Designed miniproteins, single chains, continued (2). Designs and how they scored, part 68

Each design is a single chain, and the fold is of that chain. pLDDT is the mean over its residues in the fold that is shown.

## One batch from the design tools (miniprotein)

Design m6347
Fold by ESMFold2-Fast:
Structure m6347 (fold): chain A 75 residues (1-75)
Amino acid sequence: SSERDLTILLARMIADETEALLYIKQGKYDKADKILAEMEKDVAAFKKTMSEEDQAYLNKVLDSIKKNIEEAKKA
């Protein structure tokens, strides 16, 4: 179901964000950028199967993760 697919994708995004933030703390920005790039590809692939409301929510989560990653790089 779309709700199940969204839940699974969100869980993966949270895990990937955690790993990317850990790499940033280690100064490994290239590894963090690769994780973000793969996350963006996964989001783009799954958007086509989701409702407009789910797509909007997924976009908000992705934007939040991107902001967290960029802010962490500035610290």
Scores: mean pLDDT 85

Design m6348
Fold by ESMFold2-Fast:
Structure m6348 (fold): chain A 110 residues (1-110)
Amino acid sequence: SKEKELRHEITMELATLSVLEMRVIVLLKVAEKLFEAGDIEAARKAIEEALRTIEELREYIEKTKKWLEEKKKEYPEMSDEIDKALELIEEMEEKVEEIEERLRELKEKV
């Protein structure tokens, strides 16, 4: 059914966002560990990579949110499921903002 296909597509989009979020989390931890070890040049590079990944993640978030809002209008019977996906994305946005703040604070030290 069209509803089954849309559920699959939503799941795949959320999975893609989760992979990018995990990459950002890993890069933050790498940057913090490199800074603790005194490798300022490597820490700086890891921060730059993490900030670039955040920009990519935000672009995918914006695209996915827009797509979900369009699908909610096309399939109003799936509005509750789409709203749940949007709530998960909002939680991800909040977490990414916290990570970006930590990266910017670390960047001032390197």
Scores: mean pLDDT 89

Design m6349
Fold by ESMFold2-Fast:
Structure m6349 (fold): chain A 75 residues (1-75)
Amino acid sequence: SLEVSKATVAVRALLEKRGVYSPELFEQIKKEAREKGKSVLEVLVEKGLITPDEAQALRDALARAGVPEEALKEI
């Protein structure tokens, strides 16, 4: 969906900005999020790869763009 695509691009951009993005890491995070029933942002915070403030700022930015939090769970 368009919402999931927008959420995916935004999460990838945040990881690239932090200098931690790799395709392998992103696939691992998506798998762990799916296994735990969590969003990728929750898993990234739990692992210390992003801060809670960065995760909330991204959720807020996506919400303003019309992308619901459920789209983050579908990544």
Scores: mean pLDDT 87

Design m6350
Fold by ESMFold2-Fast:
Structure m6350 (fold): chain A 85 residues (1-85)
Amino acid sequence: MSEEGKKKYEELKKELIKKGEEILNNPEKFSLDEMRIIVAGLTGLLELEGKLELVQEIGELLEKNKMSREALLEAIKKILEEIKK
């Protein structure tokens, strides 16, 4: 990854983490579409970091639960726990 790409990645990572935490703290203030966008972004970060097993786990969770609000919240929680390691 280029130095410029690394900086852009770190900025995106911080923004997505912040939005994920805001959703977990106040889920009622966010639409399902907003949650889906943040889950997609956070999942993209996992793919870039090579965490493909967790990407698959999140995908299966979302598919089984038809991308419900509860499944989206659980996905955000799991991804944030992994990213913060």
Scores: mean pLDDT 81

Design m6351
Fold by ESMFold2-Fast:
Structure m6351 (fold): chain A 85 residues (1-85)
Amino acid sequence: SLLELQKKLNKLKDEALELGVEALRLSQDPSLTPEQRQQALQVNNTLYGMVLDGINTPVTEESIKKKIKEMEEVIERARRELERI
């Protein structure tokens, strides 16, 4: 159902924002190298951009399914990148 898809998308947005907060924290950590901080900042920017993307796009079941898939892939990559820091 559309409601079920919207609920899943909202959960992924929350997850992306929480992961983004951790990435932002790492980007400001003075114990990390400049390269590690830059990697964390890029992860934060990617997650934030993903959450903000498509604000004015017409909402359809197909568009939500596509967004869910894209967010799952971005979150997985972000987790892997942060684990390497």
Scores: mean pLDDT 84

Design m6352
Fold by ESMFold2-Fast:
Structure m6352 (fold): chain A 94 residues (1-94)
Amino acid sequence: SWEEELKLMEETIDVFRKRIDYLEKKAKELNNKDALIYVENARFHLDKAEEYVKKMKEAKTPEEREKYRNEFLLHLTRAIMDINTAEEIIKEKE
């Protein structure tokens, strides 16, 4: 259902936000500026993804809903890519 889809999106955002927080802590402990840049970019894109979930909830038409869903997926994908890059940088230093 649409409500189950929204819930899954919100749960996905929460999972990746916790992962970003963990990676930020690790990057700071290692004084790794490159990892911090990717963490900051991931946080920016995840915040945008969360904004689009909110817009989807408030959408009045199926067309607006689909537009915001596509924006959510774009920003979520970018956040995941940045998370993966930060993890790889941190792994190379440990």
Scores: mean pLDDT 90

Design m6353
Fold by ESMFold2-Fast:
Structure m6353 (fold): chain A 64 residues (1-64)
Amino acid sequence: TETHVIKVGDQTITITITPESVTVEVSGPMTAENKAAAEEAIAKFLPLALLRQQRLQAAVEAAE
């Protein structure tokens, strides 16, 4: 399990990675500007989070 916290303006984006799921939580004021900034940050980090999840899944599967 990995947790990454990204602060974008007044919003906090928390990405939690487990072998079973990738969870993205956004907290802070919900304005159109803040939403767009959060979506951009998520788009940049999501591919890395998915790669991390695949690594965790492989580690669980390799525990033979």
Scores: mean pLDDT 76

Design m6354
Fold by ESMFold2-Fast:
Structure m6354 (fold): chain A 92 residues (1-92)
Amino acid sequence: MASRAVWARVDEETARRLAALAGIEAPPDPVWALLLDDGERALLVLVGADGSSALAEVDAARAAEIRALLLAQPGAVEGPWEEVGAALEAEA
């Protein structure tokens, strides 16, 4: 299966919810989140304004909840990783 990704800018509340779903702590001053799903595993990445990051592998149920939460954000991008990666480069 081709790798699928969802990217969105997130506020502190959304980042805390994502981190709780993944069983990790959110980075300080979070700015965006990425969910990468290759069909075998899913990875959540949270990034702060200072360049700090937190990442966690998540199960299918948590990946689905994370995807829904990210897609609810204004300007969320979903697609193959190569397309989402290009959108991330534009934000950098």
Scores: mean pLDDT 79

Design m6355
Fold by ESMFold2-Fast:
Structure m6355 (fold): chain A 91 residues (1-91)
Amino acid sequence: SLLEEAYEAGRRLGEEVFRMVQEGASEEELERYLREETLRLARELVGASEEEIREARERLRAGDLSSPLAQVLLAFERGFHEAGQELLAQA
């Protein structure tokens, strides 16, 4: 399902970010990478524009899950967060 694909994409991004942190990446490098990769993945998974992603992210932040794109973003963020927590616990 699309939600499962988004979750797994989030996990992979979280693993990559953790590796970058371990290799000494700066906060600016991490923020740039996260922004660029999140937008790229959202375009690939749902064909959404940057503006649509922004709106869905605002809805998600407000707790509004009625948007299918907001649900996809939630699944992605869950994957990212869970992968990061698992790797941090192993470090």
Scores: mean pLDDT 80

Design m6356
Fold by ESMFold2-Fast:
Structure m6356 (fold): chain A 67 residues (1-67)
Amino acid sequence: SAAQQQAIDELLEQTEREALRAYLAGDYAGAVAILERGIAELKKLGASQEDLDRLRRGVAQLRALAA
């Protein structure tokens, strides 16, 4: 539905914005946690595979920096 797509778009924007803030602060582990939580909620909402894969790629890159 249009309302469901709006919820997905808003959560995507919020998740990316919050993760970027954590990344810029040097909090890579925090950025990973934000993205993982966002992915879980977006998956429940039926977000596209393309959007989920983009976020998962971000998690993989940030996990390397957090280690």
Scores: mean pLDDT 87

Design m6357
Fold by ESMFold2-Fast:
Parts: sequence; structure tokens; C-alpha cells
Structure m6357 (fold): chain A 96 residues (1-96)
Amino acid sequence: NPMDVIREAFAEFFGVDVSEITESLNEPDPSKSSELVSKILRENLDTVSETDEDKMKGYVFRLYVTKEIPTQEDLEAAKKAGLKALEAFYEKVLNA
């Protein structure tokens, strides 16, 4: 499941457990779910995000919040640009 790969990457980059994210998404009250996600993002994104690792976190964050799966064209673009970490991540998502 491509979304499970994105959730695992999000948990890894932002230092939260997959179980915590799953609990947040299963919260019956959408306002409580949204607040928990917002809290996690505030605690992890209020730092300087200008390193190559932090840029990678930005890509993972975008896919997680938009619920978008990267396309084959996105993978080829990352490969052509020499972004090896992003290429590996997209390949893992697309092969899930």
C-alpha cells in the first residue's frame, strides 16, 4: 500500500510512531484528529528546514497531507535531477 510507505517515512522523518499517526487518523472527532496532527507538525517543523534532509521531509509532508501518490513521471524527474534519496523514496512508494 503506497500510503503505508508514506506514513512510515513521515513517522521516520518527524520522529513519531506509526501507531500514533494511525490513532490520530482513527479519531472519530475530526477536530481532535486535526489538532493532534497540527501539534506533531508544529513540534517538528518549527525548526530551520534548509538542509537536504529537511527538504526531503518537505516532500514527505506534502504527500502525507495531500494524500497524493507520486507518479512515474515524478520518479523519472527525481532520477534525472540526481536526487538519489527522493528517487529511492518514490520508487519504494510506487512498488508498494
Scores: mean pLDDT 63

Design m6358
Fold by ESMFold2-Fast:
Structure m6358 (fold): chain A 87 residues (1-87)
Amino acid sequence: SAAERVRELLARLYEAARAGDEEAAREAAREAARLVAEASTEVPREELLAREEEAAERLVGLARQAADHPELAQEAIDNVAAGVEAE
């Protein structure tokens, strides 16, 4: 499912952020953001692309926060995945 794939990508994003691998973190964030944006299919294509970029930046920010506060990482992953499942 899309939610399961998002959870996998967010876990990868978190691991890459903790390892200091910014390229891997950004790649995982962009793919997760794309899936999150695609779940919100009620918006025009041009708004969808803008939301994808904004979501990618938010996900990278959350991964950096989770690297500093590992206790919050799982909650953040679960919350984003739940959002995709809720559509």
Scores: mean pLDDT 69

Design m6359
Fold by ESMFold2-Fast:
Structure m6359 (fold): chain A 91 residues (1-91)
Amino acid sequence: MESPAVKWLKKFFERVKEKVDKGEITPEQAIAEIVARVFLLVQLNPDLSEEDKAEIRELVRKYLEEFAKKYGIPKDVLERALEAVDEIFKL
């Protein structure tokens, strides 16, 4: 069964994409919002298993890479976001 945290993240990704598509935020702002929300998700869910954390980290990294490719995000911005995600999961 898919975890509630994974379901929430997928819906959050859809909302962020919708904001970018509507011109409400830039793709770079969307990446920053995703990183910030992942930080809050990890901090507010201390009961996440190591397996759940690994799954969420992989899901977020993959989404950021696909999002960056789709919206033409500079590689340095993407690399910095991926580094921030990796650091979040060390906490």
Scores: mean pLDDT 82

Design m6360
Fold by ESMFold2-Fast:
Structure m6360 (fold): chain A 80 residues (1-80)
Amino acid sequence: EVKIETKIEYDEAADTLTITRKVGNYTIKLTVTPDKVVIEATDSNGNVTKIEIPITDGRTLFEAFELAKKIEKDLINKEK
């Protein structure tokens, strides 16, 4: 069974929200700043895939969350 653990951290001084999810041996880190969303996926070998999405409007933030969900689902499928 795939174990999923979630950690949420907010840095008020930097106005940065960090959401870290561990999916089996993978780690997905979502960093939300006022101007961008950064999605980082780390595999069991320490390889990092990084995607940066600039926030141009409120819809872009929602689209970034949907992309993060898609990446998480792909990682769950790889753990089968």
Scores: mean pLDDT 74

Design m6361
Fold by ESMFold2-Fast:
Structure m6361 (fold): chain A 66 residues (1-66)
Amino acid sequence: SFEELAERVEELAARLEALGRHDEAAGVRAALAELKAMIDAGIMPDDAIAGLEALRRRVERLLAEL
């Protein structure tokens, strides 16, 4: 679900912040907020969900490089 993916992305952003990657964590949270706003407004909901899945994968790859 969107909520489960959003929760996971926020968890990953918190891990980036804990590792001192404050700017990257802020960028992830900003992207997450934009995707949440799209869902709330009913703007391209399928694209917003796909974007959230892509964001999760991107952050997981970034963390794996650390």
Scores: mean pLDDT 82

Design m6362
Fold by ESMFold2-Fast:
Structure m6362 (fold): chain A 92 residues (1-92)
Amino acid sequence: MKEEKLKKFRELVEAGDLEGASKILDELVKAGELNDEEKRKLLAEAVYTEFVRALERQKRALEEELAKDPDNARVRALLDSYREALAIDEAV
């Protein structure tokens, strides 16, 4: 039961459905199968996964913008920040 719901949670995270994933965790907490700390950890993992995907999308957009304006210091700084954030994910 708990494992089936956690499997559904992971499937929703992989699909980018963070609202659906959060609802599964809320249901597990209400059923007494998950405590608030476990919910926070699982939700943090889901948010981080979506955050990394969002960073990758933004990185590509910034690379395209930088190609049009190579002297844009703000775009360069943001792109470097995204590269550093993604490198941290690869280290763990």
Scores: mean pLDDT 74

Design m6363
Fold by ESMFold2-Fast:
Structure m6363 (fold): chain A 55 residues (1-55)
Amino acid sequence: MLTDAQRHALTQTMLDLIEGKISEQEAAERMLEAGISEETVNQAIFNARKTKELL
Protein backbone atom coordinates (compact mmCIF):
# COMPACT_ATOMS: atom_id res chain seq x y z
CA MET A 1 0.00 0.00 0.00
CA LEU A 2 1.09 3.58 -0.62
CA THR A 3 2.12 5.89 2.25
CA ASP A 4 -0.01 8.98 2.96
CA ALA A 5 2.65 11.17 1.30
CA GLN A 6 2.74 8.92 -1.80
CA ARG A 7 -1.08 8.84 -1.97
CA HIS A 8 -1.20 12.65 -1.79
CA ALA A 9 1.47 12.96 -4.51
CA LEU A 10 -0.40 10.45 -6.72
CA THR A 11 -3.75 12.24 -6.32
CA GLN A 12 -2.37 15.76 -6.88
CA THR A 13 -0.25 14.66 -9.87
CA MET A 14 -3.16 12.85 -11.54
CA LEU A 15 -5.45 15.86 -11.01
CA ASP A 16 -2.85 18.17 -12.61
CA LEU A 17 -2.40 15.71 -15.51
CA ILE A 18 -6.17 15.37 -16.17
CA GLU A 19 -6.54 19.19 -16.05
CA GLY A 20 -3.72 19.54 -18.62
CA LYS A 21 -1.39 21.43 -16.27
CA ILE A 22 1.49 18.96 -16.72
CA SER A 23 2.60 16.38 -19.31
CA GLU A 24 2.54 12.59 -18.82
CA GLN A 25 6.36 12.69 -18.57
CA GLU A 26 6.24 15.34 -15.81
CA ALA A 27 3.54 13.34 -13.99
CA ALA A 28 5.66 10.16 -14.14
CA GLU A 29 8.75 12.02 -12.86
CA ARG A 30 6.84 13.54 -9.91
CA MET A 31 5.39 10.17 -8.88
CA LEU A 32 8.73 8.32 -9.21
CA GLU A 33 10.42 11.03 -7.10
CA ALA A 34 7.74 10.39 -4.43
CA GLY A 35 8.85 6.71 -4.35
CA ILE A 36 5.87 5.28 -6.23
CA SER A 37 6.72 2.17 -8.31
CA GLU A 38 6.92 2.32 -12.14
CA GLU A 39 4.04 -0.18 -12.40
CA THR A 40 1.74 2.00 -10.26
CA VAL A 41 2.85 5.14 -12.17
CA ASN A 42 2.11 3.49 -15.55
CA GLN A 43 -1.32 2.33 -14.33
CA ALA A 44 -2.17 5.82 -13.00
CA ILE A 45 -1.18 7.51 -16.29
CA PHE A 46 -3.23 4.93 -18.25
CA ASN A 47 -6.26 5.63 -16.02
CA ALA A 48 -5.85 9.42 -16.48
CA ARG A 49 -5.62 8.97 -20.28
CA LYS A 50 -8.81 6.88 -20.28
CA THR A 51 -10.58 9.48 -18.11
CA LYS A 52 -9.65 12.32 -20.53
CA GLU A 53 -10.84 10.22 -23.51
CA LEU A 54 -14.27 9.68 -21.89
CA LEU A 55 -14.75 13.38 -21.07
Scores: mean pLDDT 80

Design m6364
Fold by ESMFold2-Fast:
Structure m6364 (fold): chain A 67 residues (1-67)
Amino acid sequence: HMEEIRKKAIEEAEKLGFTREEAQELVDLVLNESPEEAAQRAAERYGDKGVEAFSKILKIIEEEKKK
């Protein structure tokens, strides 16, 4: 289940214009850090686009957890 969530989140980040490597880093931030820490790191590394990607990734993970 977590593997499927991670795959979906990476694909969504790539659709937003991130490379696979950047998408993996963003997904790992959301999965391994607190939401507050992940958002700050995304902003520092990728700017406004990072925050947008972080928000979408977090939403995907939360929606999948509710299933």
Scores: mean pLDDT 78

Design m6365
Fold by ESMFold2-Fast:
Structure m6365 (fold): chain A 90 residues (1-90)
Amino acid sequence: SAAKRKEQYELLSALNKFIATQDSSEFNSLVEKHMDESTRQELLSLANELGKLIAERKELERKGAAPEDLRKVEQKILEIQVKIHDLILG
């Protein structure tokens, strides 16, 4: 439905903001509002893992870490992002 597509769009937009800003508050609020209990628990768990990876990426950037170390963290972020995307769209 149009309402479901709007909810999915809002969740994906909030996910992108979370990845860009490291602020999960809007994403977590929308998950709690729109997702069923089982999906909510899984999404909030993945969001917590994603937050840790974003913090790790920021620390690696601060330290001037090797491009290979940054690439590994970016790949893990992408893998979690895909899982979140699939849960929102499934």
Scores: mean pLDDT 88

Design m6366
Fold by ESMFold2-Fast:
Structure m6366 (fold): chain A 67 residues (1-67)
Amino acid sequence: LSPEAREELEEFVEEGLRMSRASKAGDSEKTKQEFEEMKEAAERLGEALGLEPGDYVGVTEVASAHL
């Protein structure tokens, strides 16, 4: 991975973890906020990797469900 893609991947993972923690804590407002931030991070990661729209959907699903 390029340094740019690595930074975006780390950002995406961190946002996914924050969303997961907020969701488990029952904080719906925080979960919604973190989910939007995670989506933005996923878009930046996809751009850094040269992925087409939709290719990174699986990555987003894995991060939201399995991080």
Scores: mean pLDDT 70

Design m6367
Fold by ESMFold2-Fast:
Structure m6367 (fold): chain A 80 residues (1-80)
Amino acid sequence: SLLDEYLALYGELHDALRDPSTSAEELRAVARRFEEVLERVLRDPPEVPGMSPEEFREFVRALARGLRREVEARLAALAA
């Protein structure tokens, strides 16, 4: 499902950020795929039991905000 794709890419991006050998190119590639799936999920949120579409959007946005900050910080360091 789209949610499963999102969670898989969230995990892949998190793992890339935790691996000190991850290159800027590899990190950019994973982050790009993550943002693509995030955009799709936000446009057409899946039905999740016990959660409204707006609660789901806020949940995935909250997860994404933290990862984006870590990606930006690491890419800035790797670009130097």
Scores: mean pLDDT 83

Design m6368
Fold by ESMFold2-Fast:
Structure m6368 (fold): chain A 90 residues (1-90)
Amino acid sequence: DEKLKKLSEVAQRVAETLRKLMAGEISVSEAKDRIKEAVKQTIELAPEATDANKRLKELVEQLEKAKTREEAGSIILDIGVEIARLIGKL
């Protein structure tokens, strides 16, 4: 299924962004931009997932307020978990 493949690719990009952020390979600002795009793609792929999409939007708002690498990393992990749960329900 193309939708499942694309969502799995987005989940992999979220995990890689978290790895790079925690390793100091990318800035907090760059991680925020990458994760905002990943969440946007997730919502576009699964617009019917209204509860998951609401939680993802709330997590993105929290991510925008994150000041440290550790704060951003914690929120990105939560975003990854929500996307994984969405994939598991398909």
Scores: mean pLDDT 89

Design m6369
Fold by ESMFold2-Fast:
Structure m6369 (fold): chain A 94 residues (1-94)
Amino acid sequence: SKEEIIKEAEKVENELIEKIKEVAPELVDGYKKRKDMLLSELKTSSIKEMANLLYSESQLLRKEAEESKNPELKEVLLEASDKYRELADKARAA
């Protein structure tokens, strides 16, 4: 379960980065750094801590989407936010 959630989070991050390359390439390096930090923290976390980390990432992405003036980036960030919310719910259920 923990390994499966980490693999799903990595997939969400890879899809997010590929979409950001298309709509806001100047932000790619920042999101890659956040990916590395998030995956590192998830690997050392308990299942409860993992759920909280995934929820926090969902909330941060939603806030970034709301503050964005780029409509394509807003859609990309909201989609990633929703996926992280679903992963957080799965982690809480585990």
Scores: mean pLDDT 88

Design m6370
Fold by ESMFold2-Fast:
Structure m6370 (fold): chain A 92 residues (1-92)
Amino acid sequence: MLSKEQQTRIQMLAGSTAVSLRALMVTSGEKLPAMERLIDLLNQIIADAQAGKPVSDADIAAVRAIAAQLPASVRASVLAMVDEIEKINEEA
């Protein structure tokens, strides 16, 4: 079960990433299906964190798989975010 601090940190990381991806799609005028799928998955991760549930290994793997389809600069930020979520998830 996640602590309140872990829940807040995961929500902030996933939420800020989702906002950045949405802003990028709006600014570019281009809708990338991979970015839409990632935003949906991040919203699910936020909901699970709000319920005190650790992020599943399957969801972490899904974020990494979607990140592989993104431009290099965006991919790096997404991978850094999910690496931090994975570390938070493993804290005692």
Scores: mean pLDDT 82

Design m6371
Fold by ESMFold2-Fast:
Formats: sequence, structure tokens, C-alpha cells
Structure m6371 (fold): chain A 70 residues (1-70)
Amino acid sequence: SSAEALARFRRGAAALLALVRAGELSADVAKQMLERDAAEIKAAHPGDEALHAEVDRILAETLAELDRLA
């Protein structure tokens, strides 16, 4: 479901941020992983504008946070 996909994306973004903060993962690799996950979710739910907007919002916020850590 869209709600389940969104919840999974949020958990994934939080996990990637935690790994970068711990020095276990580079910010650039985390960004690449997050962008791939976002694209995959959007491709799996074509035409779900509300889901796409929310995924893009979480992606933008997480990428901005990763930039602060780089």
C-alpha cells in the first residue's frame, strides 16, 4: 500500500542518516541510495500524486540534512 511504502521510506531515510552520523556510511552513498529508493517507490505507484509529493518532501529534507553532515 502507499501508506506502507511511505512508512518504509521514512524508516530507510532515518536509518541512512543514523549510519552517516555514526561514520559508517558516506553522505554521498546515502544520497544515492535514498534517491534510488524514492524513484523505485514512485515508479511502483504511478499517478499517486499525493504519495509522490510526500516522498519528494522527505527526500528533500533528508538530502538537506545529509548535506549538513558532509
Scores: mean pLDDT 88

Design m6372
Fold by ESMFold2-Fast:
Structure m6372 (fold): chain A 65 residues (1-65)
Amino acid sequence: SFSKKGEEAGEKDFYSGLSTAQSAVLSGGPEPESDGKNAGKSGGESALKYPTGQIGAILAYESSE
């Protein structure tokens, strides 16, 4: 997802694994939990630029579970 359709689908697909409650927020509107979509577009020059950022997001959703 993240490296297939780009960062747009990647971050959204990531949230899908968070929780059912999170899905409700995604349907209602943009949640500032992860404003990385703007940062992702800026860093679209290299995915390796976000190895640490991705880990942070992963740890966040795993901690939530």
Scores: mean pLDDT 45

Design m6373
Fold by ESMFold2-Fast:
Structure m6373 (fold): chain A 56 residues (1-56)
Amino acid sequence: MLQESIDEVDAKIEALRKQLAEAEQAGDSEMVKKLQAEIDALEAVRAALLKELERE
């Protein structure tokens, strides 16, 4: 089900955002860039799944 896929992606984004906050506190700019790119990629996947869910 598309909703289950969206829920899985949301869980991964949440986990990565927690890691991003930790990297920002540590001042690890390389890790921040890596995690930001991962989050951006998953947000794009989420947007695509939402479009499929909204399609008739």
Scores: mean pLDDT 80

Design m6374
Fold by ESMFold2-Fast:
Parts: C-alpha cells; sequence; structure tokens
Structure m6374 (fold): chain A 91 residues (1-91)
C-alpha cells in the first residue's frame, strides 16, 4: 500500500469525471432543462461503469436545475471521487 501512488491514481481517475462534466456543460447548453435532465439521468446510469459518463451526467443534471440538479450533481461527483479512491487503495 503506497499512499502517494494511491492518491495520484485517485486524482487521475477523477480527472475523467471532471472532463466529462466540462464537456457536458459546453456541448449541451442549447438543450431545454427537461432534455438536459433526461440525458443527464441516462449518463448517470452509464456512469456506474464509467467515470467520464458519471461526470457528463453530473454536468447535465447541474444545468437542468440550478438548485435540485446542482445538488444531485454534487452528490454524484462525491460518490465518484469516493469510488476512485477505493479503487486506488485496492491496487
Amino acid sequence: RDEILAEASTEVSYIEVLVGKQLAEREHAGLSPQERRELGLKYAELGKDSYFDAGYGAGLLALSDPETGRREAERLLEEMRERARKKALEQ
């Protein structure tokens, strides 16, 4: 167990989440709030097996509703960071 390597690996994995979030915010600004929520929920489901898709879903959810969607997105991002951390520690 190398704490420094596990921490670095966690951050690298979480970069995929952040990239997905940034791309969703850029690519789908033109969608309606309802369309963003529907697409965001689909990507969040795909995000169970993909950090990028989880981030993409979070970005779309945040854009769907400034209050509820943002809170759901923040929770999803926190869950993905914890998952990345656990995976890094399993190496």
Scores: mean pLDDT 72

Design m6375
Fold by ESMFold2-Fast:
Order: sequence, then C-alpha cells, then structure tokens
Structure m6375 (fold): chain A 64 residues (1-64)
Amino acid sequence: SAKEELAQLALERGKGLAELGKEKHPEWETTVEVRLEGDTLHVTVKIGDKVIDESMTVEEALSG
C-alpha cells in the first residue's frame, strides 16, 4: 500500500542519514526508527547524542 511504501522510503532515508553520521564518527551509536500510527508517520534518527524526531501525516509526506 502507499502507506507501506512511504514508511519503507522513510526508513531507507533515515538509514542513509545514520550511515553518513557513522562514517564520519564510527564511535557514535546510531539508530533509526520509523513508526506508522494510523495516518501519521513518526521518524526518529539518533546519531551519537543528537536526536532528530519528526512526525507528519501520510498526506503531508506524499505532498512534500
């Protein structure tokens, strides 16, 4: 479904960002979490002590 495809794309994008951070600082802990709660997509990327946490609706994500 479109929601599943969107969640997969968000996860791949988050993994790419985490990989870039880890390449620059291999000693840093990196994690990526993507959750779909109804029609809302939650993305959390942790790189060392930095946390990027965003949420958006599936509709917003598809329009951006």
Scores: mean pLDDT 73

Design m6376
Fold by ESMFold2-Fast:
Structure m6376 (fold): chain A 87 residues (1-87)
Amino acid sequence: KDEVEDLKVEAEGVLATLEHLAKEGDKEGVIKLIEDTREEVKKRFPDNKEAHELLDEALEAAKAGNFEEALELTRKAFELAIEEAEK
């Protein structure tokens, strides 16, 4: 219960920070935050392969400068992690 709510707050914060960094043109910051998010999701949800794959795709999108795609993929990965935490 509380862990699901905490995860939602964390996800919202990460996505807001990614959007801000993207608007600032901080490509390195976007990449670093997605890498840190991947590490955390892999640690907390080690069997959620679909979320890991979405974050791998988000990282590739960020490296290509496709910040809107990177944000959307990161959002989808958080949605999957939240779904698993609710089960």
Scores: mean pLDDT 84

Design m6377
Fold by ESMFold2-Fast:
Structure m6377 (fold): chain A 95 residues (1-95)
Amino acid sequence: SEKIKELKEKMRKLDKEGLEKLEEARKILGEEEWKKISEELSKLPVPTNIEEYEEKMKIAIKKAEEISKEAAKLLEEALEKVKEIYKLEEEIKKL
């Protein structure tokens, strides 16, 4: 149970870091472009696994890159945080 608590705390920190990266990307892109990207992604199915989430995020990253390479890098960093969270969730399921 203590190991599960430690892994959940690590997941919370990764989630916070990922959200901070998304917010920085949003500030660089601006609200209008962020809304356009979000609306295009909303036309895609809700991801049911990490692979589908990664595919959806790669579309957002490509669109962001057309506007700002810096914003695209921040979205890529946010995606890596989410992928790490999924690995930790799998580790918890094996306990």
Scores: mean pLDDT 86

Design m6378
Fold by ESMFold2-Fast:
Structure m6378 (fold): chain A 61 residues (1-61)
Amino acid sequence: RIYSPALSLRRMVAEGKPLTEDEVVRYIAEDEGISLETARELLETARRGGITVEDIRDELA
């Protein structure tokens, strides 16, 4: 299964949620059906790949 943090973050924006680290982690955990710890690790992996929450926020305007 291919995980896309950008897709989860786009859903958060559509729902009017703030793009803070904690909200993103909670949203990923709920969206993917995984633990908060695993969601935080996925976000950290995306960040190491050059994608941050702020970078995605800037893309979404």
Scores: mean pLDDT 65

Design m6379
Fold by ESMFold2-Fast:
Structure m6379 (fold): chain A 95 residues (1-95)
Amino acid sequence: SEETLKKFFEKAVEIGDRIFRELRAELQAKVDAGASDAELDAVIQRHIERLKEELRKAAKEFGIDEKMSEKFIEYFVRLFEHDARRLRARLRAAA
């Protein structure tokens, strides 16, 4: 139903916001410690994999069609990755 899709999207935003806050904290700590670009990329990839896992779990719990949920997750993850790369660049510039 439209109501179920709305609640799923709200849950996806909640998951994304939480994981992004955790990513920001870990990236900040790693940049302050002088981490390499490869180490920062690894941090971003771990958070992306957790985001995918939690979004897939939420989609199943809400009964969202697998094809629809995978397309949504791909789009959401692309936005998250874009924001994560921008965050990394900003933290590096401020270091």
Scores: mean pLDDT 89

Design m6380
Fold by ESMFold2-Fast:
Structure m6380 (fold): chain A 63 residues (1-63)
Amino acid sequence: STGVEVLAVLRDLVAEDPDLASWSGEEVRAALIARGVSEATARRIADDPELRARGIAIARALL
């Protein structure tokens, strides 16, 4: 599913940069789009700090 794809990308981003949680929504959005996440999904994550924080936390747990 799209959510699984997003979590895989977030996991890779966390592995590359442990400071991902401090990134702006626009930085996360740009990184997700660059890695093939849909623009609509990336925008939703960028615009929702709680969703973004939960996604990053889940991605860390998958390391």
Scores: mean pLDDT 82

Design m6381
Fold by ESMFold2-Fast:
Structure m6381 (fold): chain A 77 residues (1-77)
Amino acid sequence: SDARLAQRQAFLQQLQEEAKKVAAEQKTDIDKEILDMIQKAIDMIQQGAGADDDLWLSGVLVYAVAMAILKQKEKQK
């Protein structure tokens, strides 16, 4: 539905803003690999928003896992 698509687009915008902030703070090659995973997840979420529920859900899951790994690494500094 149009309402569902609007909610998904709002969620995507929030994730894109979070990803931009994370990208600005990364300085190592290992962090860049995790950032690439986040960028790929955002692309999957964007593509799935209106056309593919499985792709949307898969992208959200990959995003959550990548962000969790990154936050865990920041704690180990």
Scores: mean pLDDT 78

